# Ledger of designs, part 36: designed miniproteins, single chains

Each design is a single chain, and the fold is of that chain. pLDDT is the mean over its residues in the fold that is shown.

## One batch from the design tools (miniprotein)

Design m1308
Fold by ESMFold2-Fast:
Structure m1308 (fold): chain A 110 residues (1-110)
Amino acid sequence: SVASRREALAQQLEAIIDLARHLVERTDNPEMRAILRELAALAARGLALVRAGDDAGLAAVAAEIAALVERLQALARELNVSFRERLDIMSISAEVLVIERALARLRAEA
């Protein structure tokens, strides 16, 4: 149960890394590229924390990821990005929500 939840968290973080890296190659905006690179780096740090079993560290990184996603969504709205870029950002946001809900369930079961 805990092991399967950690595997799910690892998969969500890997999905965020892949989506962020994909979107970096599709945007020409330097601020958006910077946020996406920071997002990929935080998600990679989160993945290391999942593998180490550091739930508290993961919760802190998940909060930082959520804040970056909010900044990314605000910037995307200001820049009037393409429909495809909006879908990719929405996919990243959905993965973050899954991580936050999984962490909340782990805390409730402890």
Scores: mean pLDDT 79

Design m1309
Fold by ESMFold2-Fast:
Structure m1309 (fold): chain A 85 residues (1-85)
Amino acid sequence: MLSFEELEKIVRDTLKTLFSDQGDKVTGEQAAQVLVMFLRSRGVYISLEEAKEMVSRQLGKPPDAVVSIEEAARAIARILLELLK
């Protein structure tokens, strides 16, 4: 099993690759898009709207909020660990 730290690093590297032109910031919707991609790669299919709600709940912020890549990666890694157990 991937550790939380290994999963967080993979998610962070993915966010940096996809949103490199935005500095160290992403929206909750962009974080939700990455969550959908990771879940789909593991055979778990959720809507973007469900992913936005999960990310919003994990961050304690609305879906349009701007967060750091580090905060987004941590939130996505937590959600992935809960759903893939």
Scores: mean pLDDT 81

Design m1310
Fold by ESMFold2-Fast:
Structure m1310 (fold): chain A 60 residues (1-60)
Amino acid sequence: GAARALRDQGVEEIEKLFKENPEEAKKLADRYADELEAMGDHIGAVAVRMYYLALLQEKE
């Protein structure tokens, strides 16, 4: 459905942006998470935020 497509798109865009600007990638992750929560996809919102944190851990 739409929420699943938004999660997949969010993960791809966050990963791409993270390589250029981790701070902007965090803002993008927050925006995707907010949109997913507005759609009632709490699990998807958490997954997108956790994906950003995983990228941050790999950088360290």
Scores: mean pLDDT 82

Design m1311
Fold by ESMFold2-Fast:
Structure m1311 (fold): chain A 82 residues (1-82)
Amino acid sequence: KEKLIKLGDEYFQKGVEAYNKGDYESAAKYYEKAIKYYEKADPNSENLATAYSNLSQAYKKLGDEEKAKEYYEKSKEAFEKS
């Protein structure tokens, strides 16, 4: 469990760094990897909810309004379950 969370945190941090540099495509890919590890560790975690929120923002910057909305809704649902 701890190892999966640590891997999720590492990919999440890489996503944040990519997003801050304006590399929204790389940010989305890193957040998707973080989500995979967080989901496997605990599907009701606040970490998963936060990663969905950040992925939504990355897709919004990429102009993918449908994916941005999808992950925003997943983020809200995950926060309600955490």
Scores: mean pLDDT 84

Design m1312
Fold by ESMFold2-Fast:
Structure m1312 (fold): chain A 69 residues (1-69)
Amino acid sequence: SSSENRQKILELIGRILRLIGEILDLELEIEKKEKEGILTEEEREELEKKIEELEEERKKLLEELRSIP
């Protein structure tokens, strides 16, 4: 039913928005630490890797959202 599909859509949107929030928090952490001159190359690589993993999860959820009729 359209109601059941709507609930699934809202749940997926909620999960996607949480991932976007986490990605933005990590990007802000990089920017803040870079501005403060305390960001090491190793820490930058670790944070960028975490962002990449979250971006891939977000892409997967977006594909799931697009496949709901």
Scores: mean pLDDT 86

Design m1313
Fold by ESMFold2-Fast:
Order: C-alpha cells, then sequence, then structure tokens
Structure m1313 (fold): chain A 66 residues (1-66)
C-alpha cells in the first residue's frame, strides 16, 4: 500500500510536469485508494504523510486545469 501510493504520487507528479492532466488525475485517484488501505491497516503516520503529498499534487493539478 505505501509503496504503491508513493509510486502513484510520483507518476502523478510526472504527468503534471508533462501536461497530461487526465493521467495525473488517474494516478492521484490510485494514490488515494492506497492511502485508504493504509488507514484501514492502522498505518496512520504513513497515511497522513502521503495524504499531505496527495493534497499538494491535487492543488497543482487544479491550478494547471485553470
Amino acid sequence: AAEEARRALEEARRAIEEGDLEKARRYLQVAQSHIHRLLAAGDLATAAELAAELAELWRQLVKAES
């Protein structure tokens, strides 16, 4: 879950840099799914860290779409 979430966030960041906003949105959704799995497993600290990165990338995506 943590490894999959980090990979998805990395792919989303790359997609934002490339201007592929649809690809970025898909990877952010994948990352969110894995973060929810971490929360369900009780890994609250890792989930909180990754959720903060997700929120930052989502803000960048919204700004790029505007």
Scores: mean pLDDT 83

Design m1314
Fold by ESMFold2-Fast:
Formats: structure tokens, sequence, C-alpha cells
Structure m1314 (fold): chain A 56 residues (1-56)
């Protein structure tokens, strides 16, 4: 099985962090999509999810 791309790893990290912080499924999906679109690293994706949770 091919390894995930760095962008896919970022998307998974954003989704996991958002879900752990109690964000809705719609927000989890939006953050994963935004992370992949921006090509964020795992660290940057986790930060994005935390910043969004603080604004909710």
Amino acid sequence: TPEMTPAEKGGVAAARTAAALGLSPAEVTALATESIRQGLSVEEAERLARERAERA
C-alpha cells in the first residue's frame, strides 16, 4: 500500500484534532479539506484545528 502523501497526513491530523476538541462532523470535514488544500504539515494542520476550535 502506498504511503500517504504529506498533505493527506496533514488532513488526517486536522480531522483527528478537530474531532478530539468536539467540533461537528461538518467542521471536521472542512478542516481536513482546508489542510489538504493548503498542503499543511501535520503540525500546521493540528494548529489550524485548534485555532478553529477556540473560535467555535
Scores: mean pLDDT 78

Design m1315
Fold by ESMFold2-Fast:
Structure m1315 (fold): chain A 99 residues (1-99)
Amino acid sequence: SNELKEFAEKTSIEELAKELKELINQLPEIHPSLVEGLIEAAERLEREDLVERIRRAYEEKDLEAFKEAAFELIDAAVEKNDRFTLARLLELVKAVLRR
């Protein structure tokens, strides 16, 4: 959305990454819609290793492994200066947490 793009452009990439990591740490369980969003982001970032790790963590219901893979994906997005992917993931995590 235009609003999401504007937010991503105005917010520092470090601030987006920090907020996203803090919210992911608060996840009580692995939500399927967030798995789909993270896999799509990992594919766009050409991180096939993260696609497999996210899928594995979901299949095994390993919340800690899921969070670790998500943190590495966030770091990869920061390295590529992909602010829009971080903003999109932040929106998805907020929707899952319903806060």
Scores: mean pLDDT 83

Design m1316
Fold by ESMFold2-Fast:
Structure m1316 (fold): chain A 66 residues (1-66)
Amino acid sequence: GEATRLVLEKEIEELEKLAEKIKDEKVREEVLQLIEKAREALKKGDYEKAAEYLRKAKELIDEAMK
């Protein structure tokens, strides 16, 4: 449990840093909202939901950086 939480927290930090590079304000805001939902899921111990939100955020980042 704890090791998984630390991995997801690190992913949140990395995705937040990538989100700062997104110039499209609407896409950046959507990514940041997904990251916040992931943080809420982590606080509740819902690691599966947290991972899903981070996956969606990464997909948007990858698309925006093309």
Scores: mean pLDDT 84

Design m1317
Fold by ESMFold2-Fast:
Parts: C-alpha cells; sequence; structure tokens
Structure m1317 (fold): chain A 73 residues (1-73)
C-alpha cells in the first residue's frame, strides 16, 4: 500500500498549493474547503505509512503545512 499512500500525499500537496494560492487571493471559503480535503487525504496516508519511515516523514511534513494554513483561516 506504499503506492497508495504516495498518491494520497501527492494529492494532498496539490490541494495545499491550491489552498495557499486561494488564501493569497482572499478566497477563504475555497482555501478552507481545500485544506479540509488535504487534511482527510493526509490522515488516510498516515494510516498507510505506519511502517515506512520515509512516508511517515512525508506525512509529518504535510501535516505541518496543513496546520500552518489552518492558522491563516
Amino acid sequence: RREEAERLLEEAVKLIKEAQKALENGDYSTAKKLIEQAEKLVDEASELARDDPDLETRVALVQIQVAILKKSL
């Protein structure tokens, strides 16, 4: 399930970038929706990444990015 976790993280990162762009443009409702979607994907990836230190590190980094963006809402 490593490949599934990688796909989820890739999708989450894309959503995070879109959310950051939305925040910069003042689209707070769009940013909030994208952040919530990214958070769900990261939670799923975290479950799949449990025994993979590289994936666990990627999950942690994405979780930090989500937390930072949530503070901007």
Scores: mean pLDDT 81

Design m1318
Fold by ESMFold2-Fast:
Structure m1318 (fold): chain A 56 residues (1-56)
Amino acid sequence: MTEEEKLAEIDRLAEEFGLSPQARAELRRHVLEDGIDVETLRKAIELGRQDAAEGR
């Protein structure tokens, strides 16, 4: 996957989850600097939402 493709997927995630510009910038750093897979980040966000829905 190219860097442009990774950025496009991050932008899509940010829009899907209504992330702030700061949170979007943090996702970009995690993908580009730490080499974290975009799918892994998506699953982490989904799990966070699930935990919030279940209360605490």
Scores: mean pLDDT 73

Design m1319
Fold by ESMFold2-Fast:
Structure m1319 (fold): chain A 78 residues (1-78)
Amino acid sequence: MNKEIAEKMAKELRPKLIEMAESLGLSRSEAERVVDEAIKQAIEEIEKNPFEGLTEEQKRLAARTLIEMRALEAARAA
């Protein structure tokens, strides 16, 4: 269940994250590669570290924040 929610959220965020990476000076191909790898890593982290004790809404917010943060870090490091 956490993986499915994270994957759906990542799919919805992907276009915005690619646009953000391009705005930081990456080509579209580089932006897509960097964002897709960051999304993959964020989903793996969410699967390994279930947000125990959080509400459903807090879990969604945490997943979104982690995906956005990882994508930004990866784009800035590229």
Scores: mean pLDDT 79

Design m1320
Fold by ESMFold2-Fast:
Structure m1320 (fold): chain A 65 residues (1-65)
Amino acid sequence: SMAELEAELRERLAAIPDGDGEALLAFLRSLGFTAVTAAEAQVIADGGETAKRVLARAMAATLSR
């Protein structure tokens, strides 16, 4: 389900340290989000838990289409 995918993505994103834009970019690209830039990934990584939570929901919605 989308909720199960969101929970899995939240757990995987939580393993990436806050501020680690390179690790976040690599993770996003590994899931097929190839249009994401290094600058965009860094802004999200700098946003911490709140930004990662919003990202997990958006990713789950995109991947379940």
Scores: mean pLDDT 84

Design m1321
Fold by ESMFold2-Fast:
Structure m1321 (fold): chain A 96 residues (1-96)
Amino acid sequence: SEEEFKRLVETAKKIVDEAIKLVREGAPRSELARKFVAANIALVGAEMFAPEEYRKGIEEARKLLLKASDAFDAGNREEAIKYLEQAKKKLEELLK
């Protein structure tokens, strides 16, 4: 349903906001990893309820989360934040 889709996208957006804050605060990798997993679970759920036209946007947001995770693992915190901000913007576009 559209309501379930929007709820899950909003959940993913909130988790991404939390991930950005954690990266800025220098939180442990384990805590950030839990946020990446949680955001991806929410987006997989959103994809199940998504109209066809929104599926590409969800896939793009998930790819940006993967890039953020890879950048963080490489020690590139500013790059990780950049990808998280891009993922957030994609999720905001899905809610319009």
Scores: mean pLDDT 87

Design m1322
Fold by ESMFold2-Fast:
Structure m1322 (fold): chain A 69 residues (1-69)
Amino acid sequence: MAIEDDAEGNRKAAEEAKEEALEAAKAGDSRKATTLATAAAILYAAAGDSEKALEALKEVEKAIKEAEA
């Protein structure tokens, strides 16, 4: 299988980490949310999508702040 498998694997892992981060943020677990958001951002960046990496961090940070309010 081709180089596409690495990018797709990273993108899929990033999406899963982002979803888990959002769930953790909604549950009030800001530490878990931050850790998973960081993992998602690194994986998106590794897949060549730095804009998605930044969006994931911003989305999870916003969810954490909304849960703390």
Scores: mean pLDDT 79

Design m1323
Fold by ESMFold2-Fast:
Structure m1323 (fold): chain A 55 residues (1-55)
Amino acid sequence: GNALAETAYGEALKAGLSEEAAREIAEAVQRNPDDAEKASALAREILLKEGVEPG
């Protein structure tokens, strides 16, 4: 597995996101392993859709 995607999944759950949203964030990281900025932007969009303020 992708360790960064696993970390992102765990952090999303700790932030209060649903398992579905946490998986979407993990998938964004997994699909963009060489582009941290793009992965971060996609994760931010998912956080905003779930009503969590990224900080």
Scores: mean pLDDT 72

Design m1324
Fold by ESMFold2-Fast:
Structure m1324 (fold): chain A 64 residues (1-64)
Amino acid sequence: SRELLLRVAAHELKVSVGAVRRAVDLIKAGRYEEARRLAEEIARRAGLSPEKVFEGLVDLAGKL
């Protein structure tokens, strides 16, 4: 369910559930510039692609 999806995403990205929720909320609000900046910061700390992190967060926002 919603809570499980947020927890799985937080674990995969090595961040808090609150950080994932913030990113999803920014995307749903159409605040894409701020969401992309947050995705870049998450990706840098986790050693992941910024574009893949942002795409994953957009996909997650669509499922919530």
Scores: mean pLDDT 83

Design m1325
Fold by ESMFold2-Fast:
Structure m1325 (fold): chain A 63 residues (1-63)
Amino acid sequence: SAEDAYRMGLALYKQGNYKQAAAAFRKAIELDPDYKEAWANLGKALEKLGNLEEAEEARKKAE
């Protein structure tokens, strides 16, 4: 489910696995494009990876 993918992303983010976290959050968004929490946390993971422009786009989708 989208929630399961999102929870996996949170666990990976806490471990510092930002690339894998971003992939899990993208999977959550693929399943539920209106999943605002997944968009917000995708933005945070992308900021950690230095993908600042993509992070900004993800944050806008979270609003």
Scores: mean pLDDT 87

Design m1326
Fold by ESMFold2-Fast:
Structure m1326 (fold): chain A 80 residues (1-80)
Amino acid sequence: SEAERLRRQQLVARIARLAGELVDLGGDPEELAARIQAIAPSATVRVEDGLVGVGFSAVPSVEQLEEVVRALEEELEKLR
């Protein structure tokens, strides 16, 4: 549905923001990629000019994206 498509877009944007915050706090982009890929194997993390991008080679489920968000929020709490 279009509502699910919009929800996925919002979650992907949130994942990219959280990934950027984790890298800014000294997180390793490769470890971050491995963490995300453990939940969503199609995920790719790229760092270009200090900006963190997260993409997916296959359409992830809303549930997988929500699980990634929770995992990244948990990692962010541990580093603060």
Scores: mean pLDDT 81

Design m1327
Fold by ESMFold2-Fast:
Structure m1327 (fold): chain A 59 residues (1-59)
Amino acid sequence: GMESRRLIREAGRLAKEGRFEEALRLAEQAYKTGVEEGDSDGIVNARVLIAEARRLLAE
């Protein structure tokens, strides 16, 4: 849906800026919103961003 896509785009932008903690928060919100909207593409894209942000935050 529109809201999950907006959150995914914003999370991707934050990740490109190196703001991985903020990107992770928005990606997790996008995942929840995608599930609520029934947006399979939104869910998949959010899961990819969550995994990437978590990997880059690992110390």
Scores: mean pLDDT 82

Design m1328
Fold by ESMFold2-Fast:
Structure m1328 (fold): chain A 73 residues (1-73)
Amino acid sequence: SAAEEAIEELKKLVEEAKKLGLSKKDILEIEEVLGLALIARGVGKIAGDPEFAARQAARLKEQAKKLLEEAKK
């Protein structure tokens, strides 16, 4: 599903941040965004709204990408 694909990409962003040697604080901020995406997936499943989960996960993935790029500066 689109939500699962976005969550897998978020997990890869967390791994990239760790491999780049970013600060524990910066890694935690990206991990918190992943946590929110996992919550959105759970909410979508309970509510029977997979499109909500997909939209939230996609938005959070873009947020995590911006956090990663900012942390590289």
Scores: mean pLDDT 85

Design m1329
Fold by ESMFold2-Fast:
Structure m1329 (fold): chain A 74 residues (1-74)
Amino acid sequence: MSLEELREEALRRLREWLEANPDASRGEIHQKVGEIVRELAAAHPDLSAEDRRAIALAVARLGEEWYAEREAAA
């Protein structure tokens, strides 16, 4: 699996979880982001620190954007 495929998988997992948990707190989103990144890193031990960081940043950004949009709508 390529870095792009792993990134898309991580983003897909977070989107699915956010859709199922529309009332999730910022802390719960941060916990889920960390969980997804840790699970992918454990499954792919050859993943470089740079690649892991790239995935983590992409997933964290999605979570923060989703939270900001929800707060702006309130």
Scores: mean pLDDT 82

Design m1330
Fold by ESMFold2-Fast:
Structure m1330 (fold): chain A 61 residues (1-61)
Amino acid sequence: EEKEKLELAVNKAIGLVLRTIGARLDGNDEEAERDIQALKELGEKYPELKDFIERLVEKLR
């Protein structure tokens, strides 16, 4: 069960990354910042992903 939840969290992180990139391309920085914040919150909820998510957030800023 926990492994399945972690896998869903990884898929959500990937979706948020793609959404952030799309928002940046559309010039929607407000939506991009919201998606980055959602990524950071996901890292706080799943400590196993925190380092990975922090690296993603750094590259998306």
Scores: mean pLDDT 80

Design m1331
Fold by ESMFold2-Fast:
Structure m1331 (fold): chain A 60 residues (1-60)
Amino acid sequence: MEMTAVVVEDYTAKTSNELSLKSGDKVTITSVVNDDFVKATNLKTGKTGLVPIVYLKKVS
């Protein structure tokens, strides 16, 4: 099940597989990769990548 979350703080991608985010961006979480990272699509940019879970707040 896809889940919507809001980015709580700016994040700059550290690898090519990661997604850069701005605070207040909405993302759709498509899968959980591990305890630290999810795969998500940024709804503002349409880009998909790995996101640290600690930067996200669930809203749905």
Scores: mean pLDDT 79

Design m1332
Fold by ESMFold2-Fast:
Structure m1332 (fold): chain A 64 residues (1-64)
Amino acid sequence: MMSVEEIAERLAKEHGVSRGKAKRAANTVLEALEKGEILSPREVAERAGVSVETAKTAIQLYYE
């Protein structure tokens, strides 16, 4: 799995989000995965303050 820092860097570069928002999105997905929670891209987007597209990418990067 990619680290939170690697995922946050890729989100910032590819989606033009701030480092803070990118790190929040990455951490939101990681926390859900560690707890066995299934979050939709919409839920990640709402919790992290990012677009649904950015949230989908964050989820995909942890899965792959």
Scores: mean pLDDT 78

Design m1333
Fold by ESMFold2-Fast:
Structure m1333 (fold): chain A 69 residues (1-69)
Amino acid sequence: SLTEEQKKRILELIGEILRLIGEILDLEEELKKAKEEGDEERAKELEKEIKKLEEEKKRLLKEIDELEK
């Protein structure tokens, strides 16, 4: 059974993951616009930022998995 402290940490991590998903979706929409406008430099910067947020999301998901063991 999870402790109250573990439950609180899991809820905090879920909140962070949801925030990251929102940011990724916003950046993916901006990336689509940059590509449609032919702004290759901005598209490259946006792809880099999306990748960074995806890696952070992956790290947080792994932290939840470790807490549930």
Scores: mean pLDDT 86

Design m1334
Fold by ESMFold2-Fast:
Structure m1334 (fold): chain A 89 residues (1-89)
Amino acid sequence: SLEELVREFLRLAGYDVSDEDVKEIAERIKKEGGSIDSFLRAAAEVLVKKYGLDKSPEEVARDIRARLERNVGSTGAREILKKLEEALK
């Protein structure tokens, strides 16, 4: 499911997210359309709001992608991104 892939993506990127956070991100994706960029924007917006981050959503979206690559490597990052891209279409 989309929610399961969102949860796993953020966990692999090193974010400790609740089921409530995952549901909110999935709802934002449904409203904004299905792409990796729309997903990263939705996730960044939820994280900025929930944790009071002193960063723009655009900066946090870049941080999420960079952390995923750092934590799981290029191959792992590419694999989860491909699964998400397929689920978003």
Scores: mean pLDDT 79

Design m1335
Fold by ESMFold2-Fast:
Structure m1335 (fold): chain A 83 residues (1-83)
Amino acid sequence: DEIEELEKKAEEYEKKGDYEKAGEEYLKAAELYEKQGDLEKAIEYYEKAAEAFRKAGDLEKALEAEVRAGVIQLKLAVEKSFP
């Protein structure tokens, strides 16, 4: 699966200390999970992207990923609270 390849690339970049590239791969995985409707996985990977971008010092991309995770968290909470 393409998502599994992105996850592996992100983990490899993270182990190498290339946090900017790790963040980009986590972000791509999050976007694909979101498109598939797997909102819980999308949140998880947007949060991983944000952490990687923070470690890279890319605070703007980190904030963007955190905001996206928050929006999806709210959507998921509303979805679970109402039929």
Scores: mean pLDDT 83

Design m1336
Fold by ESMFold2-Fast:
Structure m1336 (fold): chain A 67 residues (1-67)
Amino acid sequence: MKEEEEKRKEKARENFIKNLKKAIEASKGKLKEKFEELLKKIEEEKLDPEEIFELGSELLEEYLKEQ
């Protein structure tokens, strides 16, 4: 991978984490627990933005189906 691409991925990850923390604050119950688990996984495993997006999309899809 190119170094510039890696820098962009890190910024994307940070932006996702920021938005995820807001989602955690706004959510309750099981959904909050799932968002907190995702945040922990992102921070501990240094996930790629593509993986983060995929996991986040799954959680969002579950949330929307409960509407």
Scores: mean pLDDT 72

Design m1337
Fold by ESMFold2-Fast:
Structure m1337 (fold): chain A 75 residues (1-75)
Amino acid sequence: SAALAAPSPEAQRLLEEAKRKFEEFEEALEKGDLEKAKELIKELERLVEQAAATGDDVAASLVAMMLAVAKIALS
């Protein structure tokens, strides 16, 4: 079960990168930089695919959740 599995080092690295990109997204929204916010959504979409490829369901779900929240915030 994903909830009981230790995170892979690669999945952990991707999750940290996604968290950093999400923080940049929030900063871009605060500044009204919609072009930067859209670029960061594209980066998060890439990270969702990479996290899914690791087979770590927890990490993949967390990255996907960040993308979903970012898309809702930009709508």
Scores: mean pLDDT 82

Design m1338
Fold by ESMFold2-Fast:
Structure m1338 (fold): chain A 68 residues (1-68)
Amino acid sequence: SLADLQAQAAALRAQIAAIGAEIRQLIRDYQAGKISEAEYEERIAALERERGKLAGQLAAVEAQIAAL
């Protein structure tokens, strides 16, 4: 249903926003010298990959809504 798709889109946006907040915190921790460059690069790459995956899922859900 449209309501189910809208709920799914909202959940995906919330997850993307949470990853965005985690990325910003990771950048702050790196700039403050709390983590190594290697750990920073590994963690940022993993978070960006997951964000990209969720953004793709969101785009698919939004396309389904637009097609209704």
Scores: mean pLDDT 92

Design m1339
Fold by ESMFold2-Fast:
Formats: sequence, C-alpha cells, structure tokens
Structure m1339 (fold): chain A 67 residues (1-67)
Amino acid sequence: NQDYDEGLKAEKEGLEAEKAGNLEEAISSYEKAAEAFEKAGDKDKALDASIKAGVLALKLAVEKVTK
C-alpha cells in the first residue's frame, strides 16, 4: 500500500527530526504521516501521528509566545 508506506516513511522522518530537536520539521513530517495513514485507511495510526504533531505544535507555540 503506497499511502501506508509513505506514512511509515513520514513517521520515521518525524521521529528523527524530533530527536534532533527540529520541532517544526517533526511537526510537518508527523502531519504528512497522518494524512498518508488516513488515505491508507489506518485511522489508528493517522490519529496517533496527528496527536504527535499537535503536541509538538503546542510546545513550539508556547516557546515562541512565552519566550
């Protein structure tokens, strides 16, 4: 499944960016993973990736507006 494979790739890129501290890149990659998993019909993985992106986006927003 092409969409599922793209989701796994984006999820891996998100995890690598997160480990490197590149929050904006990690958010973008997890958003791509969520979209790809949704297209693949894997709602659980799509939701998990969306949650990861949302948590990182909130962290980044707090850092930008409070510091």
Scores: mean pLDDT 83

Design m1340
Fold by ESMFold2-Fast:
Structure m1340 (fold): chain A 109 residues (1-109)
Amino acid sequence: MVTVTQPASVTAAEGGTATITSTATGGNISQATWLKKKEGEAPETLIFNNSKVAPGVDSRFSGSISGNTATLTISDLKKEDTATYYNFVITEDGRVARGEGTKLTVVPA
């Protein structure tokens, strides 16, 4: 069984950097996708194919993988970055798993 584990919440200051690290148990990551979800809105793809920024997404967002970990980094944090972030992974053996989401709260500096 493949399981993706994300931190439940992250708090960071406006103008700072947030890092969300997700771990896949039971396999190494082949492809990772990061989605942003705000209540009442459709999910927005931020990062696809491990490190590629989706069209129309700010370059403040970046992604990387290392073995069984996927990392989303958001620089120059803005209040609109307050949302839930989900990691979806496909492992090297073709299994699919998703995390339960990380609630990012951006606070005034």
Scores: mean pLDDT 85

Design m1341
Fold by ESMFold2-Fast:
Parts: C-alpha cells; sequence; structure tokens
Structure m1341 (fold): chain A 68 residues (1-68)
C-alpha cells in the first residue's frame, strides 16, 4: 500500500491530481493480471467529480474495487 501510494504521489501534479493515463501506468505495475479496460473502469468509478483527473485517494479507492 505505501509503495503504491508513493508511486501515485510521485506522478501527481501540484494540485494533487493524476491523469487516468498516469494512474493506469502505476496500477499496471501492481496489477499486471488486470486488463487496461478493468483498470480504467475502476478509475472512472472512483472519479467522483468526473473531470478526468483523480486524486491519490481516488486511485487507492479504485484499487479496493479491483480487490473485490
Amino acid sequence: EEALRADLEAVADADGKITFEQALEVLKKYYPEKSDAELRAALRIADLDGDGKITVDEALAAVRLLEH
């Protein structure tokens, strides 16, 4: 968890936001068995504001969806 969080924080912009593409690259390293479509679906569900950018916390929420 801490390693994943650190990798997500490393790609976040000055506002603490991550693009879906950046989040996908990080999540693929930790969930290589998941498809790109599955990772994108989880990120879109976690993106509560729908602006196409997510916070580190929203990306971690997507991880929790992948574990179910």
Scores: mean pLDDT 74

Design m1342
Fold by ESMFold2-Fast:
Structure m1342 (fold): chain A 60 residues (1-60)
Amino acid sequence: MSVEEILEEFKEKLREALENNASSDELMELIFETYEKLLKAGVKPEEARKKINEVVEEVL
């Protein structure tokens, strides 16, 4: 899975979670899973956090 595909999947899942009034714990789990996927794809920790934060800000 490419970095772009990982972030698109995260954005879609984040929107679904928010529409279903997911708990903070559920949102944190989704963020953590996405972070691990980005690291496995070769993204550095600081860049992975930045990309995740950008998606979160776009959705919220």
Scores: mean pLDDT 83

Design m1343
Fold by ESMFold2-Fast:
Structure m1343 (fold): chain A 68 residues (1-68)
Amino acid sequence: EVVEVTTAGPIDETVLRVTARGLGATRVEIVDPRHALVTFPEGTADPAALAAALRAAGLDVVSARLVE
């Protein structure tokens, strides 16, 4: 299960990786400086919780959404 994260500024890979792993993410992939894919075990992804945690960690998150 994959969450697409979009940010208004460049993604700090360390912040994204640490925060996503803390929420149970199994993979983090930086697509470009403002877009990342975060993989969770099936049925465990919470895009709203991921967005809130990333914003609390200092990332300017525009959206986090489940992708197919």
Scores: mean pLDDT 83

Design m1344
Fold by ESMFold2-Fast:
Structure m1344 (fold): chain A 74 residues (1-74)
Amino acid sequence: SVDEIEKREYEQNKEALEKAIEVVSKVDPETARILRNALENKSASVAEIALAVGLTVSKDPEAQKALREALDLL
């Protein structure tokens, strides 16, 4: 069903987003705020977009690495 697919996609994207937040929040708090706001939305597509936007706006190499690794998990 659509609900089961959406839930599974969100759970995968949520895990990637949470892993990124753990690293990004230590080195780039402003970018981490974007990721945390996306986490509150509870949408797979919003989580993926937030990771991509974070990678675009973050100037910290550690944050960029964490965001690329998170996107690779999707």
Scores: mean pLDDT 80

Design m1345
Fold by ESMFold2-Fast:
Structure m1345 (fold): chain A 80 residues (1-80)
Amino acid sequence: MDKLIETEAEMLRKRGVSDEAIQKYTDALKEVYKLWEESDGKAEVTVDYKVDGDTVTETITVTLPDGTVKTFEVTYTRPP
């Protein structure tokens, strides 16, 4: 998991995303993975992308087996 999160962070750096935004994104991913692991892999994870011009909003939704829904949003600008 840690190697996958670091790879994702490196990709975001290459896309011109700020270190602050990358940290926020990796923290969200760590929480998603923690929820998935705590549910013995039974949590449903969905990812939606909304593109408005150069702005990308990535919404990660985690649905736990008890029906609890947790949502994480990360917004970043696409490099030109």
Scores: mean pLDDT 72

